Designed miniproteins, single chains, continued (3). Designs and how they scored, part 22

Each design is a single chain, and the fold is of that chain. pLDDT is the mean over its residues in the fold that is shown.

## One batch from the design tools (miniprotein)

Design m8782
Fold by ESMFold2-Fast:
Structure m8782 (fold): chain A 60 residues (1-60)
Amino acid sequence: SKYYELGKIYFLNEKYKESIEYYEKALKDNPNYKEAWENLGKALEKLNELEKAKEYFEKA
């Protein structure tokens, strides 16, 4: 997914809010995109949103 690749690029550049936006777009197109759920959780951990991160990891 184009959105998933963009999410990864933003994550690697430590732009976690932008990373989350692109992972959410990837999940809108494919809700079963396990890797997008996992990376969304990781980005939320970087923003110290630990409860949301946990919920998204459970969807992965």
Scores: mean pLDDT 84

Design m8783
Fold by ESMFold2-Fast:
Structure m8783 (fold): chain A 89 residues (1-89)
Amino acid sequence: GESLRKLIEKLAERAAELIEKAEKAVEEKKLEEAEKLLLEAEEEIGLLGIVIGIAKIVGDKEAVELGREKLDELQAKLDEVRAKLEELK
């Protein structure tokens, strides 16, 4: 149970860092770097979704709640940065 929560936190932290780096790349008009960083963030968010699914199957309600909150926040930030990137293309 506790190991799933720690994994969720690590995946969320990594995704957040990648999104922040992508936002800076967008500000600097480094379009290729921003695209690569957003793709890497999407991969981490995908893994987070899988871990949430596992937590649901094993009945770890705290891990599911934590994961859903992190997933929603990360997806919203990723979508915002992607929209800014598309404006520059």
Scores: mean pLDDT 87

Design m8784
Fold by ESMFold2-Fast:
Formats: sequence, C-alpha cells, structure tokens
Structure m8784 (fold): chain A 67 residues (1-67)
Amino acid sequence: MEEIEKLKKELEEMLRELGYSDEEIEEILKKLSTKEELEIAVDTLKAIQGELDKEKQQEVRKKATEI
C-alpha cells in the first residue's frame, strides 16, 4: 500500500518538474493503479530525463502522457 503511494508521489514530482499540470498528473495516476504500472511509468520518465538534452521538455511531456 505505502509502496504504491511512494511510487505515485515520485511520479507526481517528476511530472511536475516536466511541466505537467496538477490535473494532467491526476489523470495519469488514475490510469496507473498497480505497482507494475507505476514502476513502468517511473522508469519511462527516468529514461526520458536522459533525453531532455536532445528533445527538450515538449517531447518529454508527450511521451509521458502516452504511457
């Protein structure tokens, strides 16, 4: 339970840093109810963070939304 909440918190923080609105973050979190889904989302955002130098935030935001 708390493990899932921790993953959601980390995902929320990363999405906020990428410029997502609170409403967009809530929608993403609603889609990700299992631990596995949250892990995939966090891993995806971490991979995208490595791409920031190439594509900048606009592409990163689109990819995160498509999870």
Scores: mean pLDDT 69

Design m8785
Fold by ESMFold2-Fast:
Structure m8785 (fold): chain A 61 residues (1-61)
Amino acid sequence: GKELLEQAKKYVDEGDDEKVLEIATRLVKEGHLSDVRELAAYAAEQGHTELALEILELLKE
């Protein structure tokens, strides 16, 4: 979880939304739901509001 979360945060900073969502999807499948929530919060804090909402949608059906 943590290593993937840190890598995803780097992709948020780089503006690579596709890579962020790829890692977020993997974190959900692996059960790291707290890391997914932290990633969404980080994206929102960095001004990537639409990306943050897409990440949160992965936690819904």
Scores: mean pLDDT 83

Design m8786
Fold by ESMFold2-Fast:
Structure m8786 (fold): chain A 68 residues (1-68)
Amino acid sequence: SEKERKAAVLYAAGNILLVGASANELIAERARAKPEQAALAEEAEEAARRDRELSRELLEEAKRLEEE
C-alpha cells in the first residue's frame, strides 16, 4: 500500500540520518583534538544533534503509519 511504501521511505531516511550523525560525531571527536579545529568540532556536534532529532521524528512517524 501507499502507506507501507511511505513508512519504508521514512525508515530508510531515518537510518541514513543516524549514519550521518555518527559520522559527524566522529568528525567532532577528531576535530576536538586540534585547537585550530574548534569551530569544525562545534559545527559537527550541532549537525549530529540535529540529524539524531530528525531521525527520531522520522522513525516515530514511520511507526505511526504502520499502526504500531
Scores: mean pLDDT 87

Design m8787
Fold by ESMFold2-Fast:
Structure m8787 (fold): chain A 60 residues (1-60)
Amino acid sequence: MFEFRIEFPSREVAERTAAELRKLFPHAEISVEGNTLIIRTDADVTTAIGLALQAIGLGL
């Protein structure tokens, strides 16, 4: 299992990004703690990094 933590400027951005990622990757475990987005998946590192980069792109 792979875990990625991405800190966003605000909780609202993190929550919005989490909602969009859940639509695209319904099998990934996605949660938000404050302004930090936490992604847990059993997919490969490339897939998890792709999710993280997509989240950052949507937040900016």
Scores: mean pLDDT 75

Design m8788
Fold by ESMFold2-Fast:
Structure m8788 (fold): chain A 71 residues (1-71)
Amino acid sequence: SSKENEIATELARKLAELGATGKDSLQVIKIVNAVLEKDEKKAIEAAGKLNLSKEKREKAKKLAKEATKKV
């Protein structure tokens, strides 16, 4: 659906801006899938596994939580 595509694209873009690229590509897919499944806990846990600094991982967790609420 257009709404799910918008949420997925925007979340992936924001995660990439935090540096979640390259080696994190599979992890970003896991976060986006959990968000689209409306599994907030799984999305936050997946964001916590990103190969980023602790501060950026906390920002990623917040983005995943906010994105899940939009689905």
Scores: mean pLDDT 84

Design m8789
Fold by ESMFold2-Fast:
Formats: sequence, C-alpha cells, structure tokens
Structure m8789 (fold): chain A 62 residues (1-62)
Amino acid sequence: SGERMAEAGRRAAEAGDGAGAATAAWQSNKHGYVEAAREVARAAEEAGLRRGAALAWQSADA
C-alpha cells in the first residue's frame, strides 16, 4: 500500500501536479508510510515543483 501511494505521488509529480504530489505525501505519512512520503517529496523536487516539494517534505517530516 505504501508502494502504491509512492507511485501515485510520483506520477503526479511527473505530470507537473505539485498539489497532487503534496496530497499523496500527506496521505502516505498519515497512514504510517513515511518512506513513501519521502519518495514523493524527492520526485516533486526532481520535477522542479518547488512549492509541492516543500509541502511534501513537511508531510514526510511530521
């Protein structure tokens, strides 16, 4: 389930959807999948989605 959340977040980041990536990271962390949240945050960062990446990292660190 964490792997699936990370995949959804990575796809959002690849599509340029920073808000979708941030939401995926928040949901991942809420369900205890901290590594999935971090993978999504890295994907958003690599995609250049500055605001989405910042929000995703906040979720991963919570």
Scores: mean pLDDT 80

Design m8790
Fold by ESMFold2-Fast:
Structure m8790 (fold): chain A 66 residues (1-66)
Amino acid sequence: SHMAEERRRRFREAFEGLKKAYEAGEVSAEEAIEGLERGVEEALQAGEEELAEELRKFIEEIKKKL
């Protein structure tokens, strides 16, 4: 549906934006983890399980660098 496609696009855009900001040093690891954890919750509520798993993996990558 149009709403599901729009929601998926927004989640993906938000994730890529946050990832780029973190990689560029524009946000701290703590800020990135907080944003990604909110993203996981929102993705799960929306039924986007694959996206939630991608976000969790990126959180773990950040934690390994701490």
Scores: mean pLDDT 80

Design m8791
Fold by ESMFold2-Fast:
Structure m8791 (fold): chain A 61 residues (1-61)
Amino acid sequence: SPLAAARATLVADMRGLAASLPLEEFREIAERMVAHVRTRLPEADAAALAAEVEAIVREAE
């Protein structure tokens, strides 16, 4: 689906940023992205994406 493809692209972009940015800067971007997604997507889709982004932050720690 278009939503699943967009979500996969966003997760891939977030993983790329985690690899290239300092952890502190990446955390700020991740927090803003999660907040933005929660205003744009249905609650369940926003929660799933937030969990994936939070896992990327945990892996970068």
Scores: mean pLDDT 79

Design m8792
Fold by ESMFold2-Fast:
Structure m8792 (fold): chain A 75 residues (1-75)
Amino acid sequence: SSQIQQQRQLLEEAGRLYREAKEAIERGDLETAERHVRQLEELAEQAATISPSLAAMIREAVEELRKMIEEARRR
């Protein structure tokens, strides 16, 4: 169904943004990392209209990335 395809596409996009954010954190590019985290938050809102469980998963990834950015800012 179209809903399954939309969920798959959102999951793939979330994975890409998560990976790019982690790579940015590793490089010390925290501005780029924060931009990708904001894009993930927006994606989670889109996902919420299709799958609350997918939205929750994306929000958990956002929380994890925010902690990593906080730790990176502390040295």
Scores: mean pLDDT 87

Design m8793
Fold by ESMFold2-Fast:
Structure m8793 (fold): chain A 85 residues (1-85)
Amino acid sequence: MSYQELLTQGYIAYGQGNYEEAARLIEQAIALDPSKATAQDYILLGEAYEELGNYEEAKEYYKKALELDPNDKLAQANLADLEKR
């Protein structure tokens, strides 16, 4: 399965509320080719872990998103919200 196929399945799983499957598929995509990972991929992974209650892991993925795109407003907002908890 390609990076794009795994990523697409992960985004679909997230939309269906299957956050564990979403995280697994997105992590598999990134592991297959880390150089293709986008800020949006890390944001979705952070959001999946946040839904699962894994707030520390969610924060780390939002930080990775900001390493790729420091101006991403969604990653900035989500990280700031978690840092208040």
Scores: mean pLDDT 85

Design m8794
Fold by ESMFold2-Fast:
Structure m8794 (fold): chain A 62 residues (1-62)
Amino acid sequence: MEEERFELEVELSLQLMKASIAKLAGDNKAAAEAYREAARIAERLGEREEAAELRREAEELA
């Protein structure tokens, strides 16, 4: 339903912020974990292209 989709969008934004902060701090492991979680959320939202791009970012950091 719309409420659940909104919650996933918020969680996706949070994970992207966590990834950005970790990357700036030089914590590539934490950044990769946040990008992987963001990719899973994007996939659940049906955003397949975004999910693939986020998975690539995580792999580059790991």
Scores: mean pLDDT 82

Design m8795
Fold by ESMFold2-Fast:
Structure m8795 (fold): chain A 57 residues (1-57)
Amino acid sequence: MEVEEQIKKLKEDFLKKVREIEAQIAASTDPAQRQALLDEAEKLVEEYKKKIEELRS
């Protein structure tokens, strides 16, 4: 029961962070900055997956 609630919270936090990065990408005209933001989004995806795996282990 608690694991499912923790997963839900992680998903909500993840989606909020992704939304913030998407807004920053949309506002940026610098290709290097946009690439850095895309790299940050990839890192968030990997961190989210890792946290889900930890909760399921």
Scores: mean pLDDT 80

Design m8796
Fold by ESMFold2-Fast:
Structure m8796 (fold): chain A 65 residues (1-65)
Amino acid sequence: MEYVKQAEELYQRRPDDASAHLALGLAYYKAGKYEEAVKHFERALEIDPDLPGAKTLLEEAKKKL
């Protein structure tokens, strides 16, 4: 999956970057891996609680569980 590969590459370069966790979470969400998406969205919000769209994406991923 192209999105997962791109997000994983970003995460490897900046593992403490909230946007990297958001991108990885979104990639998992698009791949249907909602449990993984939730974990990465939670981590993104832990690093940057004001990250745009992260709370909405987290709630949408939780609805899929």
Scores: mean pLDDT 74

Design m8797
Fold by ESMFold2-Fast:
Structure m8797 (fold): chain A 59 residues (1-59)
Amino acid sequence: GDAELEALAKKYGVSVSSVRGARTLLESGFSEEVVIQYLVKEAGLSREQARELVRELKK
């Protein structure tokens, strides 16, 4: 739900919209690499932080 996305946004220092975008890409069947690149380019996360966020979204 939105509360889960808000918690992840706060944890990684990004907007809720960025986390929601990443979740939508994963649910749409995009690869982890595509979602990592999205988070690095759009949200300004490092590759490592983006990978951690993707792992949290897949749990």
Scores: mean pLDDT 85

Design m8798
Fold by ESMFold2-Fast:
Structure m8798 (fold): chain A 63 residues (1-63)
Amino acid sequence: GEALEEAIEKARRDAEEAAEKLGKAYPDAEITVEEIDGRTFVATAKTKDETIEVTIDARYYLL
């Protein structure tokens, strides 16, 4: 429905913003944004020693 489509778009934008913040915090990390199941987005920063993930679920924007 329309509400779900808006929630997914907002989640995508929030994931992109999270990725930008991760890139600023970890300047030498590989930054990626991935869609897992059409509703969940993961912004990932992979460094030499660790992987930092921020998960954003579009379903939370429906509440």
Scores: mean pLDDT 80

Design m8799
Fold by ESMFold2-Fast:
Structure m8799 (fold): chain A 67 residues (1-67)
Amino acid sequence: EEVELQRRAEELLQKGIEYMKKGDYDKALEYFEEARRLAEQSGNRVLANEARKLMDEAKKKIEEKKK
């Protein structure tokens, strides 16, 4: 179960990164938020921290689009 949660979190991070490249920062943020939750549930602190960092980057890009 934990291994499966970790794999899903990794897949969601990948999808979020793809949306970041496409400029869809709102969708990227949603994927990173879900990835963080799954990483936390799996006990993978490294993956959870990476997701939080990517969430922060997506939020900054959303703010930049408003300016």
Scores: mean pLDDT 83

Design m8800
Fold by ESMFold2-Fast:
Structure m8800 (fold): chain A 62 residues (1-62)
Amino acid sequence: MLSEEEAKRAVEEAKRALEEDPSRATAGAVLGDLTKAFEDLPEEYREEAREIIERAKELLGL
């Protein structure tokens, strides 16, 4: 399980990446990274991670 600090960083970095470059390439990378990390995230960060994952899927046309 990721620490609270690692989870916060992962979520913030993913959100920032999509805000700076809402491209399909960035969306694919964010989706891959967050889905791999999802089971290791503390419960309180899982909801925000789900929202970012759904945004990435929208950009990919999924």
Scores: mean pLDDT 80

Design m8801
Fold by ESMFold2-Fast:
Structure m8801 (fold): chain A 56 residues (1-56)
Amino acid sequence: MSPLAKTLRESAERLADTHPEVAQLLRKMAEAVEKGDYDKVAELSRELARAQARYG
């Protein structure tokens, strides 16, 4: 597993109960990284930024 994908999965697990929407995005991004789908990684990164903006 890519170190980046591992970090994304671990972050998703930590946030699963408190921020499930963010956790889901992080899990999808980890999968995209493992598959080398950089277009999907870029899309999910934009969605993650929007989700973070909702918190302030």
Scores: mean pLDDT 78

Design m8802
Fold by ESMFold2-Fast:
Structure m8802 (fold): chain A 79 residues (1-79)
Amino acid sequence: SARERALELAREARRAAAAGDLATAARLLEEAARLLLAEDPDSPEAYGLLALAARAAGDEAAAARYAALAEELAKARGL
């Protein structure tokens, strides 16, 4: 499933980040988010992954925007 593939990509991203490869971590997190958004355009989990990707890429402003959107979407779903 897209969710299982996204989880696999997120695990690969965590390994890349642990190795200091933030560029690869950002790319993998963006791909994971894209898969989740294709099935659910308002996925809070997907925007959470985009926030992590932006942070790994050094874009703190984008990370803050995606994190805020993820929290609002999660709140709307009672999460």
Scores: mean pLDDT 89

Design m8803
Fold by ESMFold2-Fast:
Structure m8803 (fold): chain A 60 residues (1-60)
Amino acid sequence: MVEEAYEEIRRRLEAGKAAGMTDEQLKLEAVRLAKEWLDRGLDPTEVSLAAARAYREVAA
């Protein structure tokens, strides 16, 4: 479940970066996607780690 969250968030952030999103816009998008996974019942700590990992890898 946490790996699925990480993979989905990473793919969507990669698409945003390819579309010209700034690092700040990518950060806000990562937060938005994290909230979607929180609403799906994923643990808040695991959501935070997955979103942070995806953002760091894409925004570099």
Scores: mean pLDDT 81

Design m8804
Fold by ESMFold2-Fast:
Structure m8804 (fold): chain A 72 residues (1-72)
Amino acid sequence: MAERARELGEGLARQLEAAGAHEAAELARRAGELAARALELEEEGRLEEAARLYEEAQALAERAVALFREHA
């Protein structure tokens, strides 16, 4: 599952880069990496740390969307 989250973030980043939204692409890629790490922490039973990384990943994804809307 962690690898899938990373792949989704990478795919979104690639789409944003193709659209010229380089900053949004960088944020999307980072969000995917944080989500993947959160899933790995969940597998280790470190639920509080996983929850914190999920919140950071969501915040970065929302910022990427907002930044893309600003440029559109």
Scores: mean pLDDT 78

Design m8805
Fold by ESMFold2-Fast:
Structure m8805 (fold): chain A 73 residues (1-73)
Amino acid sequence: DVEELIEWLKKQGERFLKLAKEAKTPLDKEIYLGLFEISAAVALNEARRRGNEEAVKEIQKLADEYIKKLEEV
């Protein structure tokens, strides 16, 4: 279910954003950003494999929003 994929990515974004805000070192912040980027890449590739263009657009938007928030922490 693509909706489960989108919801999973949202949960990953929120989790890593919380962890990044609580991080005490620049390295830990970079690790959480990297882990989210991997999660986003997996979600995008899966949505593309399924041929769901609407889900690809929603996942791209979510990925961009969370990457921006993580970079701004």
Scores: mean pLDDT 87

Design m8806
Fold by ESMFold2-Fast:
Structure m8806 (fold): chain A 65 residues (1-65)
Amino acid sequence: VTKLAAMDIYAIGLAFEAGGGVRVKEEDGKRTYTLEGVSEEDAKRIYAEISEHAKQLGLEEPEFL
């Protein structure tokens, strides 16, 4: 499993736990995550957790839409 794949799995898990889902887009090695079916409060928390996880993995912070 690559570090990018591990981050994608983490993001998907957080979105599912919040009762929604996530769309993952990749362009030129950059990830964009779009959360669907989650509250704005949960989305804010999830974005912060994904960003911290990316930092721990030594990856660039993804975009959030």
Scores: mean pLDDT 79

Design m8807
Fold by ESMFold2-Fast:
Structure m8807 (fold): chain A 63 residues (1-63)
Amino acid sequence: DEVREQAERTIESAVAAARESGAIELYRALAEHEIRKLLEQAGLEDLFPEFLARLREAAEALR
């Protein structure tokens, strides 16, 4: 499933960018908006809670 694979890659990239930037709160707000839009368009809304969990884990690791 090409669309699902693309969504997973986008999630991984967004989480990685948040970790690298050290500004995870700002990245969280921006990434949540963009990722939610992407997942809704693709019918993959079920991946959004997983994305939020991964982003929260990244934030915790930066503390």
Scores: mean pLDDT 69

Design m8808
Fold by ESMFold2-Fast:
Structure m8808 (fold): chain A 80 residues (1-80)
Amino acid sequence: MKKELIEKAEELRKKGEELAKEGKYEEAAKKYIEAGGLYLRAGDYEKALEAAKLALKADPSNEDAKRLLKTIEIAKKLAE
């Protein structure tokens, strides 16, 4: 499951990068949020954090991205 989660997250992150390149920033943010959630489930807190920050960079007002970022920080702290 962990390997499959990371592979799916990498795919979603790439789709987000493609959408951002096309100027579709709201759609890019959604893909980054999905990727971040999968990285979080896989325990890859560094990649999850990076994805959440990319979502906020694409759409700074996105409440789901802000909530995800906070969730990742809490999960990382509890794992340490």
Scores: mean pLDDT 85

Design m8809
Fold by ESMFold2-Fast:
Structure m8809 (fold): chain A 99 residues (1-99)
Amino acid sequence: GAAESSGGGVVEVGETAPIRVTNGTSETLDLQLLLQDVATGETFIAGIAANAKPGEVRTLGARPAKKGEYLAFGAAGPVASTDPAEAAGVGTPVRIVAV
């Protein structure tokens, strides 16, 4: 299983987009929200929720600093990478457009 994410859409730059991240695994794990700037490919940790139980939903905030497109990835497991291609338990990303 992986982290499952929902939310996103259009937000104003500098405002927080709420992203619901579900622990889709069978274990109690930390959840991370990774935010990727589509134009640059730059990624960073937007939020962390510790000790999420299987099926637990946590709302984490993604706050774009610049106008543009972003992908928000939920991840479940230890914080080993800020790259969503390498992070543990990564689910399908949610799109955010900062205007």
Scores: mean pLDDT 81

Design m8810
Fold by ESMFold2-Fast:
Structure m8810 (fold): chain A 62 residues (1-62)
Amino acid sequence: MDRDIEVGLVLIHKGVILATEKLSPETIARLDELVARLEAGEISVDEAVKEMNKLVEEQRKK
């Protein structure tokens, strides 16, 4: 129950990032990998959000 809500929130966050940022296909694939790892229970929501934000920051510097 809580996990499904958490995954949904991360998917919304990813959607906002994709709508506001111009990301490379490589960066988008890394975002998708983080979502898959969250769904598998390998990482926490906080870890997923932190890594997603880091990828966006790295993309902005290019």
Scores: mean pLDDT 78

Design m8811
Fold by ESMFold2-Fast:
Structure m8811 (fold): chain A 69 residues (1-69)
Amino acid sequence: MEEKRKKDIEILTEASEKVAPFGAEVIRRAKAEADAAGLDPQTRHDLLGEAGAEIVKRTNEVIKELEKK
């Protein structure tokens, strides 16, 4: 029981560490693009939401790959 939970935590931690640089870059690009385009606050919020969804998708992909090991 504890061993499976420990492995799940290790997978989530490794996935988070692998995704963190990607997530930072995705948010940075989305924010820079919104700022450069002079987007209204609502459109900025929607664009950042899409960036967040992309990060979640990448995190899930990394978790699946780590689970195969």
Scores: mean pLDDT 77

Design m8812
Fold by ESMFold2-Fast:
Structure m8812 (fold): chain A 60 residues (1-60)
Amino acid sequence: SEEEQEVERILDALREAAKRLPKETFESIARDVLDYAERHFSPELVERLKAEIERLLAEK
């Protein structure tokens, strides 16, 4: 679906951002991404984004 394709693009961008940015900056971006996702995506896709964000933050 178009939503799944957008989520895949967001996930790729989040993974790249996590490599390049300090933890505090990444946390700010992740919060904005989750706010967007909760308004535009299904709950299942929001949970997928949240899980990946939590994983990336734990690795920092």
Scores: mean pLDDT 85

Design m8813
Fold by ESMFold2-Fast:
Structure m8813 (fold): chain A 96 residues (1-96)
Amino acid sequence: KQEEFDREVEAVLNYLKGRAALGEGRYDEAIKYFEKAIEFEPDSPLAAESYTLLGEAYLKKGDYDKAIEYFRKALELDPDNERAREVLEQAEKLKA
């Protein structure tokens, strides 16, 4: 459907912008873009990836509690996501 298609495109564009911002160390901008990607397609593989990268952005900011929360959300959507599992374990070790 056109409405679903438009939301998928917006989710992808925001995800890509978030990845670019994250790579440049612009963590607050990356967070906003990943939040928008999730908002457009909250129940999608892209949302799982966006939650993983949102958690990584918070981890880079030293917010371990939020990082752990978002990695857990990523794993709720995609339990087989090896990256999300690995970064969750790292965040839990840093908090301990």
Scores: mean pLDDT 85

Design m8814
Fold by ESMFold2-Fast:
Structure m8814 (fold): chain A 110 residues (1-110)
Amino acid sequence: GEEGRRGGEEAARGALALDSERALEGGGRAGLAAMRGSKSGVGAASAGVGGISAGTSGAVYARQGDAQGGAREVALGMRSAASGARSGGGEEGERAGEEAARAAEEVAAE
C-alpha cells in the first residue's frame, strides 16, 4: 500500500540526485518499506531484494548523468519485485510494488 509507494518515490529521488550512494539508499529504503508493509513472507523478502537491486541500477545511471534513466530502472525493479511478492505473498504485495513503481515513473517524468 502507501508504504511501498513512498519507498518507490524515495528511490526515484535518490536516482534524481545524481548521487550513486543516495540512489542505493533510496532503493534500499523502498525495499525495506515494502517488506515492513507486508510484515513477513517470501513475497516481502522478494520485494526487499528487488528494491536493493533497483537502487543499484539507479546508482549506475546516476553516475552516468542519466537521472531519468536511473528512475526508470528503479521503477522496473519495483515492478519485478511486485511480481515476486505476488508469487510468494499474494496480491496485496503485488499491488504495493506496482504502486511504488508508478510513483517512481511519475518522478522520472518530471
Scores: mean pLDDT 52

Design m8815
Fold by ESMFold2-Fast:
Structure m8815 (fold): chain A 97 residues (1-97)
Amino acid sequence: EREEILKGVRELLGEEQAEMVSKALDTLEEIDPFVAYMAYLELKEAIEKAKRGEISPEEILERFVQVVETALSLAKYLGFPQEKIEKMEKVLEELKK
């Protein structure tokens, strides 16, 4: 799944964006496998929609940011360790650059 997603990002947005997404996914997997899985599902759906012309390629990154923001809010609500919260906040900071 990861290789298919990164290939889609690379084809639609280029290598630099694919590297950013790859690093973000690595960090999310380190934080929580379920959070990473949510991000994989959203990226897969967004890439498929962009390929069909239903959304712009730029919306792939916007949707990725939105799913990470939602996951961060839920992690804070559920009382995740502060170290994991800080790692998620750093991922969002890097994606919003």
Scores: mean pLDDT 82

Design m8816
Fold by ESMFold2-Fast:
Structure m8816 (fold): chain A 74 residues (1-74)
Amino acid sequence: SMEDEKLNLLSRLARKVYEAVREAVAAGLTPEQIRALADKIVDEEIKKNNITDPEFIELARRIADLVVDTVLAR
């Protein structure tokens, strides 16, 4: 269903952000740079999948922020 497709996309996006953020932390990037990287990944995935749903976009950004905060927690 369309809802299942959205959930799969969110899961895939969360994984991409997690992997990129982990590499950025290992490389010594600042929290500000890491958040900018996460935002860029979200924007690119939204554009690539031609997503125009504002609620989905907001949810994707919130999930990315949660992933960043989780990885940056000690």
Scores: mean pLDDT 85

Design m8817
Fold by ESMFold2-Fast:
Structure m8817 (fold): chain A 70 residues (1-70)
Amino acid sequence: NEELEKRIRELLLEIGQKFGEEAAQLATDVYFAVKDGLEEEAEKIREELVEKFPEAAPLIEEVYELAKKI
C-alpha cells in the first residue's frame, strides 16, 4: 500500500514537471476519484487530461491502475 502510494506520488510529480500545474491537478483528481470509488468521474477526468495533454497518457494510465490496487 505505502509502496503503491509512493509510486503514485512520483508519477504525479513527473506529470506536473513535464506538463505543468493543470495536468498535475487533473492527475491528482483522477487518483482521488479512483480511491473514492468514483469510476465514472475518474474516467471523465482521465479523458480530459489525455485530451489536453496526450503525451501524459502512459503516466496517467499507470496512476489509474496503481490507484485501483489501493
Scores: mean pLDDT 85

Design m8818
Fold by ESMFold2-Fast:
Structure m8818 (fold): chain A 67 residues (1-67)
Amino acid sequence: MSKEELEVEVKIGVAEIAAAVAKRLGEPLADEAFKLVEEAEKALKKGDLKKAQELADKAMKVAKEAL
């Protein structure tokens, strides 16, 4: 994997963990954060690193707002 691809994968993973914690706490924005994580993973699988990173950043912001 490229360094950029690895950095995006790590960011997606961290956002997924934050979303999972928010969901366990019953936070309503947790489902939105999970949807953004799924979209980021799909973009990464397609090789669209820019879109994957933008979606991962958005997922992280939503997960933070949920917590």
Scores: mean pLDDT 78

Design m8819
Fold by ESMFold2-Fast:
Structure m8819 (fold): chain A 67 residues (1-67)
Amino acid sequence: SLQREVDEGIADILLAIGKLLEKKGDFETAREVYEKALQLLRESGASPERIAFAEENLEKVKKKIEE
């Protein structure tokens, strides 16, 4: 559906923003952005591979915050 395509596209943009925030060292904002991307991917019915990729990035940034 068009909504799914839009949601997956927004999630891709959010994942890119999260990576840029990580390069900046803004791990808290990167976490929030990755959480939003993950939510959109899950709600849109994205592939397990895409969901796992977002989960991996979220887990890595959470570990950075705990350091």
Scores: mean pLDDT 84

Design m8820
Fold by ESMFold2-Fast:
Structure m8820 (fold): chain A 67 residues (1-67)
Amino acid sequence: MSPELLLSAEAGAYEVAGAVYKRLGDYDKAIEYYEKALEYARQAGDEGTVAALQRKIEELRKLKEES
């Protein structure tokens, strides 16, 4: 396994955790896990996943303003 493939797998795992916390309404933990996923996606050079995670974090921050 190359380091880049491992980083992509870790990004995916943290993204799933973020989605779970979002569903539970725990936006603080959802943002925390999406930010961890974003860190690994950036290290992997996965620009598509980086863009998607940035959007999800922005949407969650807006939801927190209403909560």
Scores: mean pLDDT 80

